# Ledger of designs, part 66: designed miniproteins, single chains, continued (5)

Each design is a single chain, and the fold is of that chain. pLDDT is the mean over its residues in the fold that is shown.

## One batch from the design tools (miniprotein)

Design m18285
Fold by ESMFold2-Fast:
Structure m18285 (fold): chain A 66 residues (1-66)
Amino acid sequence: DEKKKILELIEKNREEFIKKGLESGLPEEVINEMIESLERMVEAIEKIETMSREELEEYREELLKK
């Protein structure tokens, strides 16, 4: 399951990223912003996985228009 592997990687990277961010003295706001970006990526992956082939094609075309 490709989705499961990607989600597991994101979760592990999130933990490591928070740890490194705190250790390096990054502002909490920056760490939170980056976590939110990862969460949005997960949501996009989940949405894409539930789409039909035709819906994926339409979504791809819509993204290219932006």
Scores: mean pLDDT 69

Design m18286
Fold by ESMFold2-Fast:
Structure m18286 (fold): chain A 92 residues (1-92)
Amino acid sequence: MRLTLTLWGEDGLLRERTVETKTPLEMLRAVQAAMEEGRRLGATRVEVTVEAPSREDAEKLARAIARLGEALGWRVESVEVSGNVGRVVFRR
């Protein structure tokens, strides 16, 4: 699975990171770490894109990412799934 994490502040792009993961748990840990880093950097927006083995996996992972972000204090702006790619956008 390929995960792209983009952190945005008021003045623009703060960080972009792409991570290869083998399990959903590794992927969710990478998302959590990026969101915690975003909080420290003063990020106002986080974009998470996950490329999964199937559309069903992308839908499940996008929902799991959205729930994790909400639990960490982020507001879900959008959740989109196209083919095997899920995208979740968060606001503070």
Scores: mean pLDDT 87

Design m18287
Fold by ESMFold2-Fast:
Structure m18287 (fold): chain A 64 residues (1-64)
Amino acid sequence: SLREEMRRLVLEEASLTVEMMLLYLKIKTSTDPQEVAEYQKQLDELQKRIDEITARIQALLAQL
């Protein structure tokens, strides 16, 4: 159902947002430049996934 699709997407977006927040904390507290570079790459990947999910949520909301 549309409602169940929306629920799954919203929960996935929330989960990825928490991961992004934790990566920001790791970047801020890390003293290793190699670790910071790796976390920044992971952050970029998570942002792309969040953007895709957000766009899908908005498309589904337009159907309600």
Scores: mean pLDDT 86

Design m18288
Fold by ESMFold2-Fast:
Structure m18288 (fold): chain A 64 residues (1-64)
Amino acid sequence: SLEDQIAEALRAAVEARRRGDRVAYQQALERLAQLLSEALGEPVSLDFAQRAVDTVLTHEALRA
């Protein structure tokens, strides 16, 4: 489903950030933005996608 694809792209972005893989992170953000744009029916910026990734990373840090 589209929701599963969004979850996978978000996870890929988080994992790329943890590895310090800048190329994989950029590709995952671009995919996440495209999938979110499809789900919402309006353009989603890379900045919005990055904020979603930052939210996940903040939650992981707070659970540590």
Scores: mean pLDDT 82

Design m18289
Fold by ESMFold2-Fast:
Structure m18289 (fold): chain A 82 residues (1-82)
Amino acid sequence: MAGARGARLGAEYAEKGDVDKAVDAAREGRREAERQGDRRGALWAGVGEGLIAISRGVGKITGESGAEIAAKAARASAEAAE
């Protein structure tokens, strides 16, 4: 499932601290899920994208704690997309 894979890849990049690649992976997974008609995968990849994007702002102020929260939320979104 394209959305679930994109959300999972986003979570993996977020866990590595690469927030930019995490957002891009989740966004691409959402768009691919939309192309395939996977509405559930698109929804959860979109949720992961939003949470990772919020952590980008928080991470600039609070550092690693914001990125860790986003990684956990992105992982939960990836699991829900399955």
Scores: mean pLDDT 68

Design m18290
Fold by ESMFold2-Fast:
Structure m18290 (fold): chain A 67 residues (1-67)
Amino acid sequence: SVLDMVYQKELEEARKIVEEAKKNKLSLEETAKKLGVPIELAKKSKSYEELLELAERYMRERYEASL
């Protein structure tokens, strides 16, 4: 479905954003802003990997809520 394709694309973009943030040494808060997720996720994260996991979970929950 269109929703499935949008969700998959969001996950791919999220991984790309985190990888680029890592290379550019962006803060977790700035990375969360680029991901379009709540800044609170960055405050709960201790690493880029944890932020990505929380962001993917947030995106999944949002996707499931739209069904």
Scores: mean pLDDT 83

Design m18291
Fold by ESMFold2-Fast:
Formats: C-alpha cells, structure tokens, sequence
Structure m18291 (fold): chain A 92 residues (1-92)
C-alpha cells in the first residue's frame, strides 16, 4: 500500500531526527517513541502497522544495544532508524 509505505518512511524520518538528539540506546529509544507517534496518527490499519513496526524495530534495537553494552553515536542511531523506515517502506 502506498499509504503504508509513506507512513513507514515518515516514521523513519521522525525517528531518525529524534534518535540524533541522544547517544546510543537512548537515541534509539527516542527514535522508537517518535515513530510510535506517527503510527498513532496514521488513518489506516496498514499505515498504523507499518509505522508501528518501525517503532518496534527501533525499540528492540534500543533494548539490545543497552543489554549488550553496544556504544553508538547519535549519528549511528539515527542512521539505523532511517534504514528501518526505508526497509519497511520497500516492504509495503
């Protein structure tokens, strides 16, 4: 769905912008919350699922990075969230 692809891309952009404001796991967590806000505002169930999946992927990455002690810069965290949005948009 074109609407789902747009929602995923928007979640990735908003998530990457938020992730750039903090380092590592905190950046990824901020990205997940921003992507979730895009999902909450989505009109269709497909768009909500697409944006929500971007948020879920970012949230899982945040939890794993914290648990494994992975050090990520704000730039690296933002790039990961952006890639999650792009990959999800291509899948819809």
Amino acid sequence: SEEAARAAAEAGRAGAEAAATADGAEGLAAGALAALEVAERAESPEARLAAGTVAGVAGIMAGVAKAAGVELSAEEAAALVAKAGEGMAEGF
Scores: mean pLDDT 86

Design m18292
Fold by ESMFold2-Fast:
Structure m18292 (fold): chain A 77 residues (1-77)
Amino acid sequence: MDKELAEEMLAKLDEDIAGLERAVAEARAAGREEEAARLEAILREAKALKAEAEKLIAEGKYKEAIEILSKAGSIGR
């Protein structure tokens, strides 16, 4: 069950990252430089957590991956 949960949470983070990449592009196109910079910082953190979670999942450390992915859900608060 932990494996399925970790994989589901990782897939959700992937969707969130894609949304953030689009939001950054849209903010820049609209001339909202401050908003774009904030979104880029969030995107950088999300990508770092994704890389860490993917490594943990590859190692079979599903509980640790879930903990990292749970932190990703709190990014930007």
Scores: mean pLDDT 81

Design m18293
Fold by ESMFold2-Fast:
Structure m18293 (fold): chain A 87 residues (1-87)
Amino acid sequence: SEVEQQLREIEADPSISETERRAARLLAEAMEKMKQLPEEKQKELQELARKKMAEVDRNGADDLERLVEVYEEILKKAEEELKKVKE
């Protein structure tokens, strides 16, 4: 909830770039989808995010477009896992 509040503050800040806002929106949506998953799947996606974030840091911590790509991938995987859980 604290992270969600921080993401909303980023979205509301006019000094934040559009790319940063897009990253914040994707992260918030991914987190909401992940909350609906079983604990085991949440841990799996958190570990995937950690590994992908480490790749971003290695290739340039300021590459916000890569951060957007990571969050889009995590969101997509969370949506796919939610579809399986509902079956």
Scores: mean pLDDT 72

Design m18294
Fold by ESMFold2-Fast:
Structure m18294 (fold): chain A 78 residues (1-78)
Amino acid sequence: MTLEQQKEVVLKLAEEFEKYGKENNIGYDEEVYEEALKLSVEEQLERLREALRDSSTSLSSIGALAKAAAEGIEKEKA
């Protein structure tokens, strides 16, 4: 998967987690989100990839990482 394909997947994933979290009242892990915002887009993508491979990672943490990565990708386009 290329970096461009990874960015597209992350944007869709963030949208889905935002929708799912809103419908199911799942909060984001605020600490994970704040830490992720300090990372580069490449580091955010790596961290999200590791979280997705670890089935024990909570949905709130995965959602927080996906949200931060999506925001980072959008800022990179601006």
Scores: mean pLDDT 76

Design m18295
Fold by ESMFold2-Fast:
Structure m18295 (fold): chain A 73 residues (1-73)
Amino acid sequence: SKELEERIKEIEERLKKLEEEAKKLKDKKVQLEVLVSIGMARILLWMAKKTGDEKFLERAEELLKENEELLKK
């Protein structure tokens, strides 16, 4: 749906910002964990787009939020 497509775009933009922040991290282990989570979230967004199932979008948002909080100082 168009609503789902708009939500996917919003999450994609937030993932791009998170990726830029992750690349600045000095802790290589934390950097790798965040980058892996970003990759998984992108796969979930693809599944949401392919299937139309909002549950994949919800899980991608959860991963995004968890990692955004992890990077809060």
Scores: mean pLDDT 86

Design m18296
Fold by ESMFold2-Fast:
Structure m18296 (fold): chain A 69 residues (1-69)
Amino acid sequence: SLGGREEVVKRLEEEIEQARKQGYTDLAEISRKALEIQLKHLDDPVKRQKELDKYQEEAKEVEEKIAKE
C-alpha cells in the first residue's frame, strides 16, 4: 500500500542524509539509487524487488570496501 511505500521512501531519504553527514558519499549515492528504483517501479513490485536485490549486493560490496579502509 501507499502507506508502507511512504515509510520505505522516508527511510531511504534518512539513509542518504546520514551517509552525507558522515562523509560517506559513496553510501549516500547507493541509497539514492535504491530510492530511484523504488520510485521507478511503482506498478511492478516483482521487478522492483529484483533490481533492489541486485543493487543491494553491489551496495554490500561497497560497504565492505569502505569498512576495510
Scores: mean pLDDT 71

Design m18297
Fold by ESMFold2-Fast:
Structure m18297 (fold): chain A 58 residues (1-58)
Amino acid sequence: SDKDKLIEKSGEISGKVTENGIKVREEQGKTYKPEQVQEILEKAKKSGRDDELERLKK
């Protein structure tokens, strides 16, 4: 099912940005719709990459 794939990708990206991912999930709640999941994943992915760059430089 599409939900299973979205949940799996969410976990994969959340693993990369665990701290930020958890925070977002708590703020938004524990229930994500397929449409919103894709949007959240996209933001988490981009945000995570930017955060990593800053962490490495510092």
Scores: mean pLDDT 53

Design m18298
Fold by ESMFold2-Fast:
Structure m18298 (fold): chain A 103 residues (1-103)
Amino acid sequence: ERLLELERAIREVQETVDKLIEAIKNNAPKEEIRKLADEVLSGVERVLDLAGVPQAERDRMLAKLRETAEKLINGEISVEEFRKVVADVLAKAKLYALINENL
């Protein structure tokens, strides 16, 4: 049950990341890019909650992702680097879900 909800949440995050990357490549306004980045952060927060990631680690991951998103919006990192950071967080969430007895 929770695993299926987690898989859907992960898919939704991946789709939002694709939209964010497309918006950046098309030189969309910073306000639109920031809105999509906020949607990615909200989606990741839900994924981490569903996966049962401990709050301290969740807070750390979200803080780092928020920092990374700001760097992306300011053009300080590539869209591929951002995609890798998000993919790493999602992979860790999947691992927590599979081995966490609270799921």
Scores: mean pLDDT 85

Design m18299
Fold by ESMFold2-Fast:
Structure m18299 (fold): chain A 80 residues (1-80)
Amino acid sequence: SSLEEAERLVTEMLGLVGEMVDQDLSVAELEAKRAEFDALYARARSLTPPEHREQLDALYASWEATMETVIEKRRRKEEE
């Protein structure tokens, strides 16, 4: 079902966030993973029923904030 596909994509998104947090990645590698994450989110959202999209959007916003923090910290480290 579309919902089962969306759930698989959300699991993959969580995996990417985990890699970005746990790995010592360059800014270029983090930006590449962020692009993959955004593509997965767009597809997951299109497959998610309207009544569940607000919950998905809230989850995305939380993970996006985490990714932005990781990328910003790495950018500062590379500028030193």
Scores: mean pLDDT 86

Design m18300
Fold by ESMFold2-Fast:
Structure m18300 (fold): chain A 58 residues (1-58)
Amino acid sequence: MSPAEIRAAAVREAMRRVNELMDEYDSDPSMTQDELDQRLQEVGRETGERLARRLAES
């Protein structure tokens, strides 16, 4: 798999997770914006780690 394809797949997965998190935020009024921001940063970090592993495996 090309590095571009690996990056595209990682972006698609990150977008899916972000959309799920946004849906949760919209449906749960007890969730704070600070909590949302923290979870979004975690998605970014996990996506970077997964991307690095997949690029090493290719």
Scores: mean pLDDT 80

Design m18301
Fold by ESMFold2-Fast:
Structure m18301 (fold): chain A 90 residues (1-90)
Amino acid sequence: MEEVLERARRLAEELLEAVKNGDFDTAIQKAVELIRLGYEHPEVAEEIADLLIETAKRIEKEFPDNLDAQVIAALLIMGAAVLREIARER
């Protein structure tokens, strides 16, 4: 459990760094990896969903005028919704 959440936090930080650097391909890849991690580990899906929403809010705050960043934030919010649904079905 601790290892999965540690990986999730690293992916979220790598995602934010990629957005800050304008590397949106890497940011999308990290977003998908983070969502997949929650999907593969339903026992921490709620915690990963919360991390996705926190990360999305940080992106929205730091890059309000950047469409690519806004699309990534939307992807994270949608991923969080999917993970919360998975957590409920346990």
Scores: mean pLDDT 84

Design m18302
Fold by ESMFold2-Fast:
Structure m18302 (fold): chain A 112 residues (1-112)
Amino acid sequence: SKALYDEMEKLYESLDEEEKEEFEEIVREIQEWMENPEKGLEELEKRGLISEEERRELLAQPLPLQQAEIARIYLEEKAKEYEKKGKKKLAELFRLLAKLFEAAAEKFRAAA
């Protein structure tokens, strides 16, 4: 949806320079883990964000679903962390980005 992208762009533009750098750092981590999903899923398990069972189930899924779930799980955790820090705009931006990956995963499943 164009409306979702427009909302995310507005939130990003409203961030200060430090918050923009924090956002870009998290996006880079996600990109690295999406390039190596097996390692990304292992890191999520080590951080306690998924169980060993959930990791095994995700490893059995098609690559695009692994990538989308890695991004969604990590972004939802970052949204919670930044909400606790009082950085509500940054937290909302992470939440919207997580919803974008959730929607992408649902569309992929529907196309099977």
Scores: mean pLDDT 86

Design m18303
Fold by ESMFold2-Fast:
Structure m18303 (fold): chain A 82 residues (1-82)
Amino acid sequence: KVEELAKKALEHAELGIEYAEQGDYDKAYQHFQLAEKYLKEAVEIAKEQGLPDSTIQKYLGELLELLKKHKEVLEKFVKAME
């Protein structure tokens, strides 16, 4: 279950990057939001299953950091278009 949610998060993160490269920032943002949603659900289930925080950070923390970086870049670009 955690692995399925992490996989969905990664798939949406990859789609978000592809749409951003195409200049479709609306779709990129939607996919990054979905990626973050699935990642948060994966973390919640992992904690509920009693996985150590160190294990959660090792496998999911890097993906969360990657998503935050891409969202920051996208937010700066959207703000520049205002």
Scores: mean pLDDT 71

Design m18304
Fold by ESMFold2-Fast:
Formats: C-alpha cells, structure tokens, sequence
Structure m18304 (fold): chain A 65 residues (1-65)
C-alpha cells in the first residue's frame, strides 16, 4: 500500500547510490506534479519553492501513515 511505497523510497534513500535515488525521486515528483493539481495550485499561489515543498511533504506524510 501507500505506507509500503513510502517505506521503500526511504529504504532506497538509505542504501542506494544517490544517482539512482535521485532518478526514482525525480520520476515520482513528476508523477505527483502531473497528477496533483493541489501541488500546482500551491506553487502558483505561493510563488515559491517552499509552497511546493510543503505540499509534497504533506502528501508524502499522508502516504507514510
């Protein structure tokens, strides 16, 4: 499930070369950006990377629950 996916991503970050982790995270971020209008809305409304980062962090926290 979603919690398992989040745990797998964390495990990859801990034990895999940075370039592979970056590729996986980059692909996941692109999927989230394409699918989650709320992340785009947060970016536009805030006009800053901090807004996007907060939206992504919230989504990841939800997935890890």
Amino acid sequence: GAATAAATSAGQLAGVPADLVLDVLSDAVEELSASASQIKAASVAGGSSAEVAAAVADALQSLSS
Scores: mean pLDDT 59

Design m18305
Fold by ESMFold2-Fast:
Parts: structure tokens; sequence; C-alpha cells
Structure m18305 (fold): chain A 95 residues (1-95)
């Protein structure tokens, strides 16, 4: 499944964020997670809730182990953006 391949890529990048010791690398990986998540939401709008819940859960797990305040802040910003985009997609599907 294209969606499962996208989700596996997202989950791999989230694991890479957890292992990253470089702030710039963590930011780049988080930007890639956001981009892949937007792609998944756009291609599979009927599954937007499932996609958002899976990615946000992974981001919250990364956040719980993160010690860099700037990376913590960026993770929270990415979670907020994903929630907003998913709600917009779901509103369009429900209409």
Amino acid sequence: SELEELMEQIEKKLEEVKKSTDRDEAFDLLNEVLGLTVTALQRHPERAREIAERVIKGLEEVLSSETDPEVQRRIQEVIEVIRWIAEEVLAQVAA
C-alpha cells in the first residue's frame, strides 16, 4: 500500500529524530516528517484522522525523550500544524 509505505517512511524518520545529536539534522528530519504527512493527507483524505493520529503519537513519543528545548518546540509546532491540516481535510470530506 502507498499509504503504508509513506507511514513506514515517517516512522523511520521519527526514530532518526530520537537518535539525532545534531539540532539542524533533527529540524531537517522533522520537516521531512511534515512533508510526508501532508502528502499522505492529500492522497488519502478519507483516512486523515488515522494518518494524523499515528504521526502525532510518534511525534509525542519523540517529544517525551527529547532534551533540546528548541527541538521540543519544533516538535510541538509540527504537531499543531498536522492537527490543523488534518481538521481542514476532514471538514472537506465531511461536507
Scores: mean pLDDT 88

Design m18306
Fold by ESMFold2-Fast:
Structure m18306 (fold): chain A 93 residues (1-93)
Amino acid sequence: EIEELEEEIEEILERIGKVVSEEDYEAVRELAEEAIEAARAGDLRKATSLIVAMALHLVAVAIETEDEEKREEILRLGRELMRLLEELAELLT
């Protein structure tokens, strides 16, 4: 389950890098790395908080994105991050 979470975060991060600027990618990558480290340490609350921060950053980027196809992909990636939060919530219950 934690290994699958790490793989999902890494897959989403790779797709983010294809649709956002280098600066936005670096910001989200830093949050992703911290989330993965927190998950490995068993700190699921910290991992959850960092994934929320990633999703919020993507929403902000999408608002400023004029390319409709990129904007749609960024919003889709944000939704996939929110789905991971539901999975984490189940682990915390």
Scores: mean pLDDT 82

Design m18307
Fold by ESMFold2-Fast:
Structure m18307 (fold): chain A 65 residues (1-65)
Amino acid sequence: MTKEEAERIAKEIAAADPDVAVGLLLMWAAISRLSGDEEAVKYLAEAVIKYSTDPAVRAEAERLL
């Protein structure tokens, strides 16, 4: 996953309802980790923190860093 792809996914996550957003974030983090792409997890977490205004979604993203 590139940084640009992570930002696109993060914008989609930020636009979702908070409960769905948490699920999507954890799903993408799990897929990235299973693929050995630790940089993708970091880019995704940083981008979700940047675009999400929900404190629960942001807290889950911070836990991935």
Scores: mean pLDDT 83

Design m18308
Fold by ESMFold2-Fast:
Structure m18308 (fold): chain A 97 residues (1-97)
Amino acid sequence: SSSAEKKRKEELEKEIDEGIELIQVAVVRTAAWNEYARRHNRPVTVIDRDSLRALSIDDLQDLIAILQQRKPTYGPIMQAAADRLIAELQALLKEKE
């Protein structure tokens, strides 16, 4: 019977899609952070979600501005990833205000 196989296939496809989305967001996040670090004469480091939460209101606003400026230069998939990251940064900004 195909029911159990179909469910496992749907679960695997969902995990793959979620993994791809996380990679896309990580690429956009790293590029934006490298630009931010360069502008502020800070060392280039690997950043994670917790590092973003530690940023000040001003730093979050600068990072959002960098992403908005860079977004038009991206292809559709990377634009979608940039939109997701901008929404996350705007949510963090709202929590701090």
Scores: mean pLDDT 73

Design m18309
Fold by ESMFold2-Fast:
Structure m18309 (fold): chain A 87 residues (1-87)
Amino acid sequence: SIEDQIEEGKENLEKLKELMKKNNIEPTEEQKRLFEEAERLLEEARRLLEQGDVEGAKNKVMEAWLKIVELAEMVQKDIEKKKEEER
């Protein structure tokens, strides 16, 4: 469901923040922007669902997930780079 996709998106954003913290990686300005934008899109999607705009909510969830995927790839690369620099 769209509600499940919103909750999963929020959980993924929190997991990414925890991963960065555990690896002592400070978010870049671009990463901070992507976090804020993804969080905003998920909140907008929830609001649209509450208003009965299912199509609008789907579009916002899709936009949020594209940003979450981009963030996940960036965080993974940052972690890999840090591990290689420590060796």
Scores: mean pLDDT 85

Design m18310
Fold by ESMFold2-Fast:
Structure m18310 (fold): chain A 84 residues (1-84)
Amino acid sequence: MEKLRKALKELLELEKAGIVLSPLEEVKLLAETLGLEYDEEAVEKAIAGEDTPEAREEFEKLGEVIEQLKAIYEEEERREQAAL
């Protein structure tokens, strides 16, 4: 969960600097920070505005993994609160 916290902190710092990432750019940043393997060529093409099946499948896969990691993080936070 340390890598996820770092990724979220980086997103917050970018927001403070006035930089707004698209959903695709946010997913790429999270995947890179978490060390997830992905099809870089498909992701770069999608960010460049190419809508391909490969890019859609890769982003769906990455989004699902990231959502699962966020859900685990939230569950751990809830358990820490419930343990009091």
Scores: mean pLDDT 70

Design m18311
Fold by ESMFold2-Fast:
Structure m18311 (fold): chain A 77 residues (1-77)
Amino acid sequence: NAQAEADRIVKEIEPRLREGLLAAGATPEQVDAAIKAIRTVVTQALEDGMTPEEARELAERAGRVIIAHVRSQAAAA
């Protein structure tokens, strides 16, 4: 079940992702939206035949990209 595997992966990375997003200046609502977006991407990747390991790496990369984007937006005037 791709959804159950995605939930497991997201639960594993969520604490670090939340910490990183909040540190970058994200609101709690933006943090929740980012986690939901990553869950969607991971679920799709698993449905497309990615291994759980590949999907976890994808989730970690997506999290880093989102954190960098939030930080960039927070730094803008």
Scores: mean pLDDT 83

Design m18312
Fold by ESMFold2-Fast:
Structure m18312 (fold): chain A 56 residues (1-56)
Amino acid sequence: SHMMKEQFELMIKQLELRGEPQSHIEALRKLFEENQDKEDYEVLGKLSIEYNKLLG
């Protein structure tokens, strides 16, 4: 959804501001794109796991 994409881009901006490696950011973008056919809650679940690993 448009709302999910906006939330995802906000997550990416936060990672970029933290200086996260571009390879990690691209991996998250690929994960998001690969799950565009899923419900928002499924996509968020997958993204949250990977995002939290990067945050520590």
Scores: mean pLDDT 77

Design m18313
Fold by ESMFold2-Fast:
Structure m18313 (fold): chain A 87 residues (1-87)
Amino acid sequence: MPSVGEVFDLLVEAALSTDVEEAARLLLEVARAVIERLKAQPDNASIRAFAEDLLAWLQRLLPQVTDPALRAELEAVIAELQALLAA
């Protein structure tokens, strides 16, 4: 059975291959959910590992996003995830 990270990576790569903007919107929804989970369970190793993988994908995606509003939302969740993971 593939890990959650492996399934997530495959889904993100598939989305990026079809529509970068759609992939960015999907990752924003996932990032907001992960941020809430990290705030509730900051020492949960599984959530932290998933958040680190998600952060890497958000950073990789950011230079491909040209919509300034969507880019600003991505930059905001990247900053919040970095702060939570550094705590």
Scores: mean pLDDT 78

Design m18314
Fold by ESMFold2-Fast:
Structure m18314 (fold): chain A 69 residues (1-69)
Amino acid sequence: KVEQLKTEADNHEALAAQYEADAKRAREMGEKSDPVLRQVYEGEARGAEADAAYHRAKATELKNQADSL
C-alpha cells in the first residue's frame, strides 16, 4: 500500500508534467497569434497551469503519506 501511494503520486506527477507542457505550448501559440487569439491561448495556459499545480500538490501529499508509513 506504500507502493500504491507512490504509484498514485507518480501518476499525478505525470499528469502535472503533461499539463505544464500544455500550458507552455499554449503560451508559445499565444505569442505567435493575433491579440484576440492570444487571449484565448492565455486562458488555456492558465487553466492548464492550475491543473498542473493541483496534481503537483496531490503528488506531494501522497508521497508525504507514503513516507509517514
Scores: mean pLDDT 83

Design m18315
Fold by ESMFold2-Fast:
Structure m18315 (fold): chain A 86 residues (1-86)
Amino acid sequence: DKGREKILEELVKMYGLNEKQAEELRKKYEELLEEKKKTLEELEEKIKNAKSMEERIEYEIEKSLVYMEIAIELIEFINELLKKEK
């Protein structure tokens, strides 16, 4: 939770986004999190109920892949924001 918003801060810094672009990126991130909310909650429950270390690692990997998908979508969104510049 507390670490997830750091990706927004790093992307804003890395791409040199202005305040308006940073706000649009935050809105896109919230939309993506809402779309993935059920999947992330289901994975978190599976992690808590994992019967072995191997099973827990598998669900942690799946959760990491969901966050990687969000990161890729955010980067694609930034590229589209930058293309719309005059």
Scores: mean pLDDT 79

Design m18316
Fold by ESMFold2-Fast:
Formats: sequence, C-alpha cells, structure tokens
Structure m18316 (fold): chain A 82 residues (1-82)
Amino acid sequence: SKKSLADLLAKPTLTDLELEDAIEQLTDAQIKKLSKNSKFAVNLLLAGFTIKNIGQNFAKDLGFSSEEELKKQIVEDLKKIV
C-alpha cells in the first residue's frame, strides 16, 4: 500500500524508494521552499536520476560530503516544509 507524505516523513529513517515516493508527492510551492542544494537534487530525482547518481557525481558541488548527508539534508528540508 502507498504511504502518504506525512506517514513517510514521520519515520526516523527512509529508504531510497521511500524518499523518491515522498518527493513525487511534493507540490511546486513546497519545492520552491527547499534550500538551493535540496531543490537541485529534488529536481534531478523528478527528472529520473537516482540518489546514488546525484550523490556520486554532484555531492561536492551541492555542498555535501556523502550520499548519506545528501539524503539527510533532503529529509530535514522536507520535514520543515511539509
């Protein structure tokens, strides 16, 4: 069964698939409220890139030290705007 955005973001940790499901449920207004780096990463995910591809190729340019820090920052930003 598909989880609501609120149910997904209530979890202490999200899988990559759960994070992708959460991002697909965002409105344009919510996306605009994200930090510059999280907004860039979210738009790439919506365009069909994976978290691993974003983290590996763009982590430094997006200001993240690792794929794990990128995921953590996106989740923290989502919890603030949703």
Scores: mean pLDDT 79

Design m18317
Fold by ESMFold2-Fast:
Structure m18317 (fold): chain A 80 residues (1-80)
Amino acid sequence: MERVEELLKKVDELYQEAKEAAEKGDIPRVRKYAEEIQKILDELVELRERGEISDETARKYISYVSSKLDEVRRLIAEAE
């Protein structure tokens, strides 16, 4: 299931970049990373709807990606 593993790796990379951007006060960049994580979340939902991943796998990974997206959104809120 190489595609899902690559998407999860991308989420971890985007999350790390979002934290670094937030530390530098580059909130517009943090927002762009949040948008990219949302696109990955949307792709996971699409893979589930097509039956390309199991419902169990989809629930676990969607939950994980959603938690990372929420953390990035908190970084934006803390900068307000």
Scores: mean pLDDT 83

Design m18318
Fold by ESMFold2-Fast:
Structure m18318 (fold): chain A 110 residues (1-110)
Amino acid sequence: SSMRRRAEELRREAERLIEEIDRLMAEMEALIAAARAQGYITPAQAARLQALIARLQEALARMEEIRRELLEVAPDDRETALLLARMGVTMAAAQFMIERAKKLLAEAEA
């Protein structure tokens, strides 16, 4: 049915978005680690970190939309439940990463 096809499209988009968020978080972690090792953040590092925060926030907003749609159109099965759980973990980890990044940027402006 059209609903099954839509659910399959949303699942594929969710998987790609999890991979994108994981890549963004890895880059942010490396940048935070580099700044902490230096004892300061350069203007270039700060600008890159701000850009990564914005991209991660955009990805999170899209993931929330996908999660909402999956709850409406996807079958109530194990595959969907496991994907929704993984999305939840990814969203929580990303929110924590944004908070860590914002704290580092605030410390540099103090």
Scores: mean pLDDT 89

Design m18319
Fold by ESMFold2-Fast:
Structure m18319 (fold): chain A 74 residues (1-74)
Amino acid sequence: SEVEKLALELQRAIDAGDYERAVEILKRMKERGFTVEDLVKALQGKPLSGRTARLLALLYQGKPIEEAVREAIA
């Protein structure tokens, strides 16, 4: 699905420390109406990196996209 493709691309960007790409993907997901819950569901049953897990936790807490990505890749 589109959300699964975006979720996997997001994890690749986060694992690479690519702030700009990760922010771009998350904004694209938001524009398409995908929620943090949709992102979590798309990644269910897939390996999660520590950076991706941190990102999901920060987004779930309501951190803005740019802040969540910055903190996750630090």
Scores: mean pLDDT 85

Design m18320
Fold by ESMFold2-Fast:
Structure m18320 (fold): chain A 63 residues (1-63)
Amino acid sequence: AAAAEAAAGARGEQAMKFIWDVRKKLKNGEMTREEAIEELVKRGLSREQAERVVDTLDEFDAS
């Protein structure tokens, strides 16, 4: 149980770290919205999920 949970947790931490990095690059203009979507898809999200994540990040910045 602990070993399987640790492996899943490590992947979750990498995903969160990547999302945070993408948010920073989007904010600084170092990455376009389209590039952010493509990178998220490349990391295992569906195109619909990637679009929703980028939309949420954009909304979070506009709030």
Scores: mean pLDDT 69

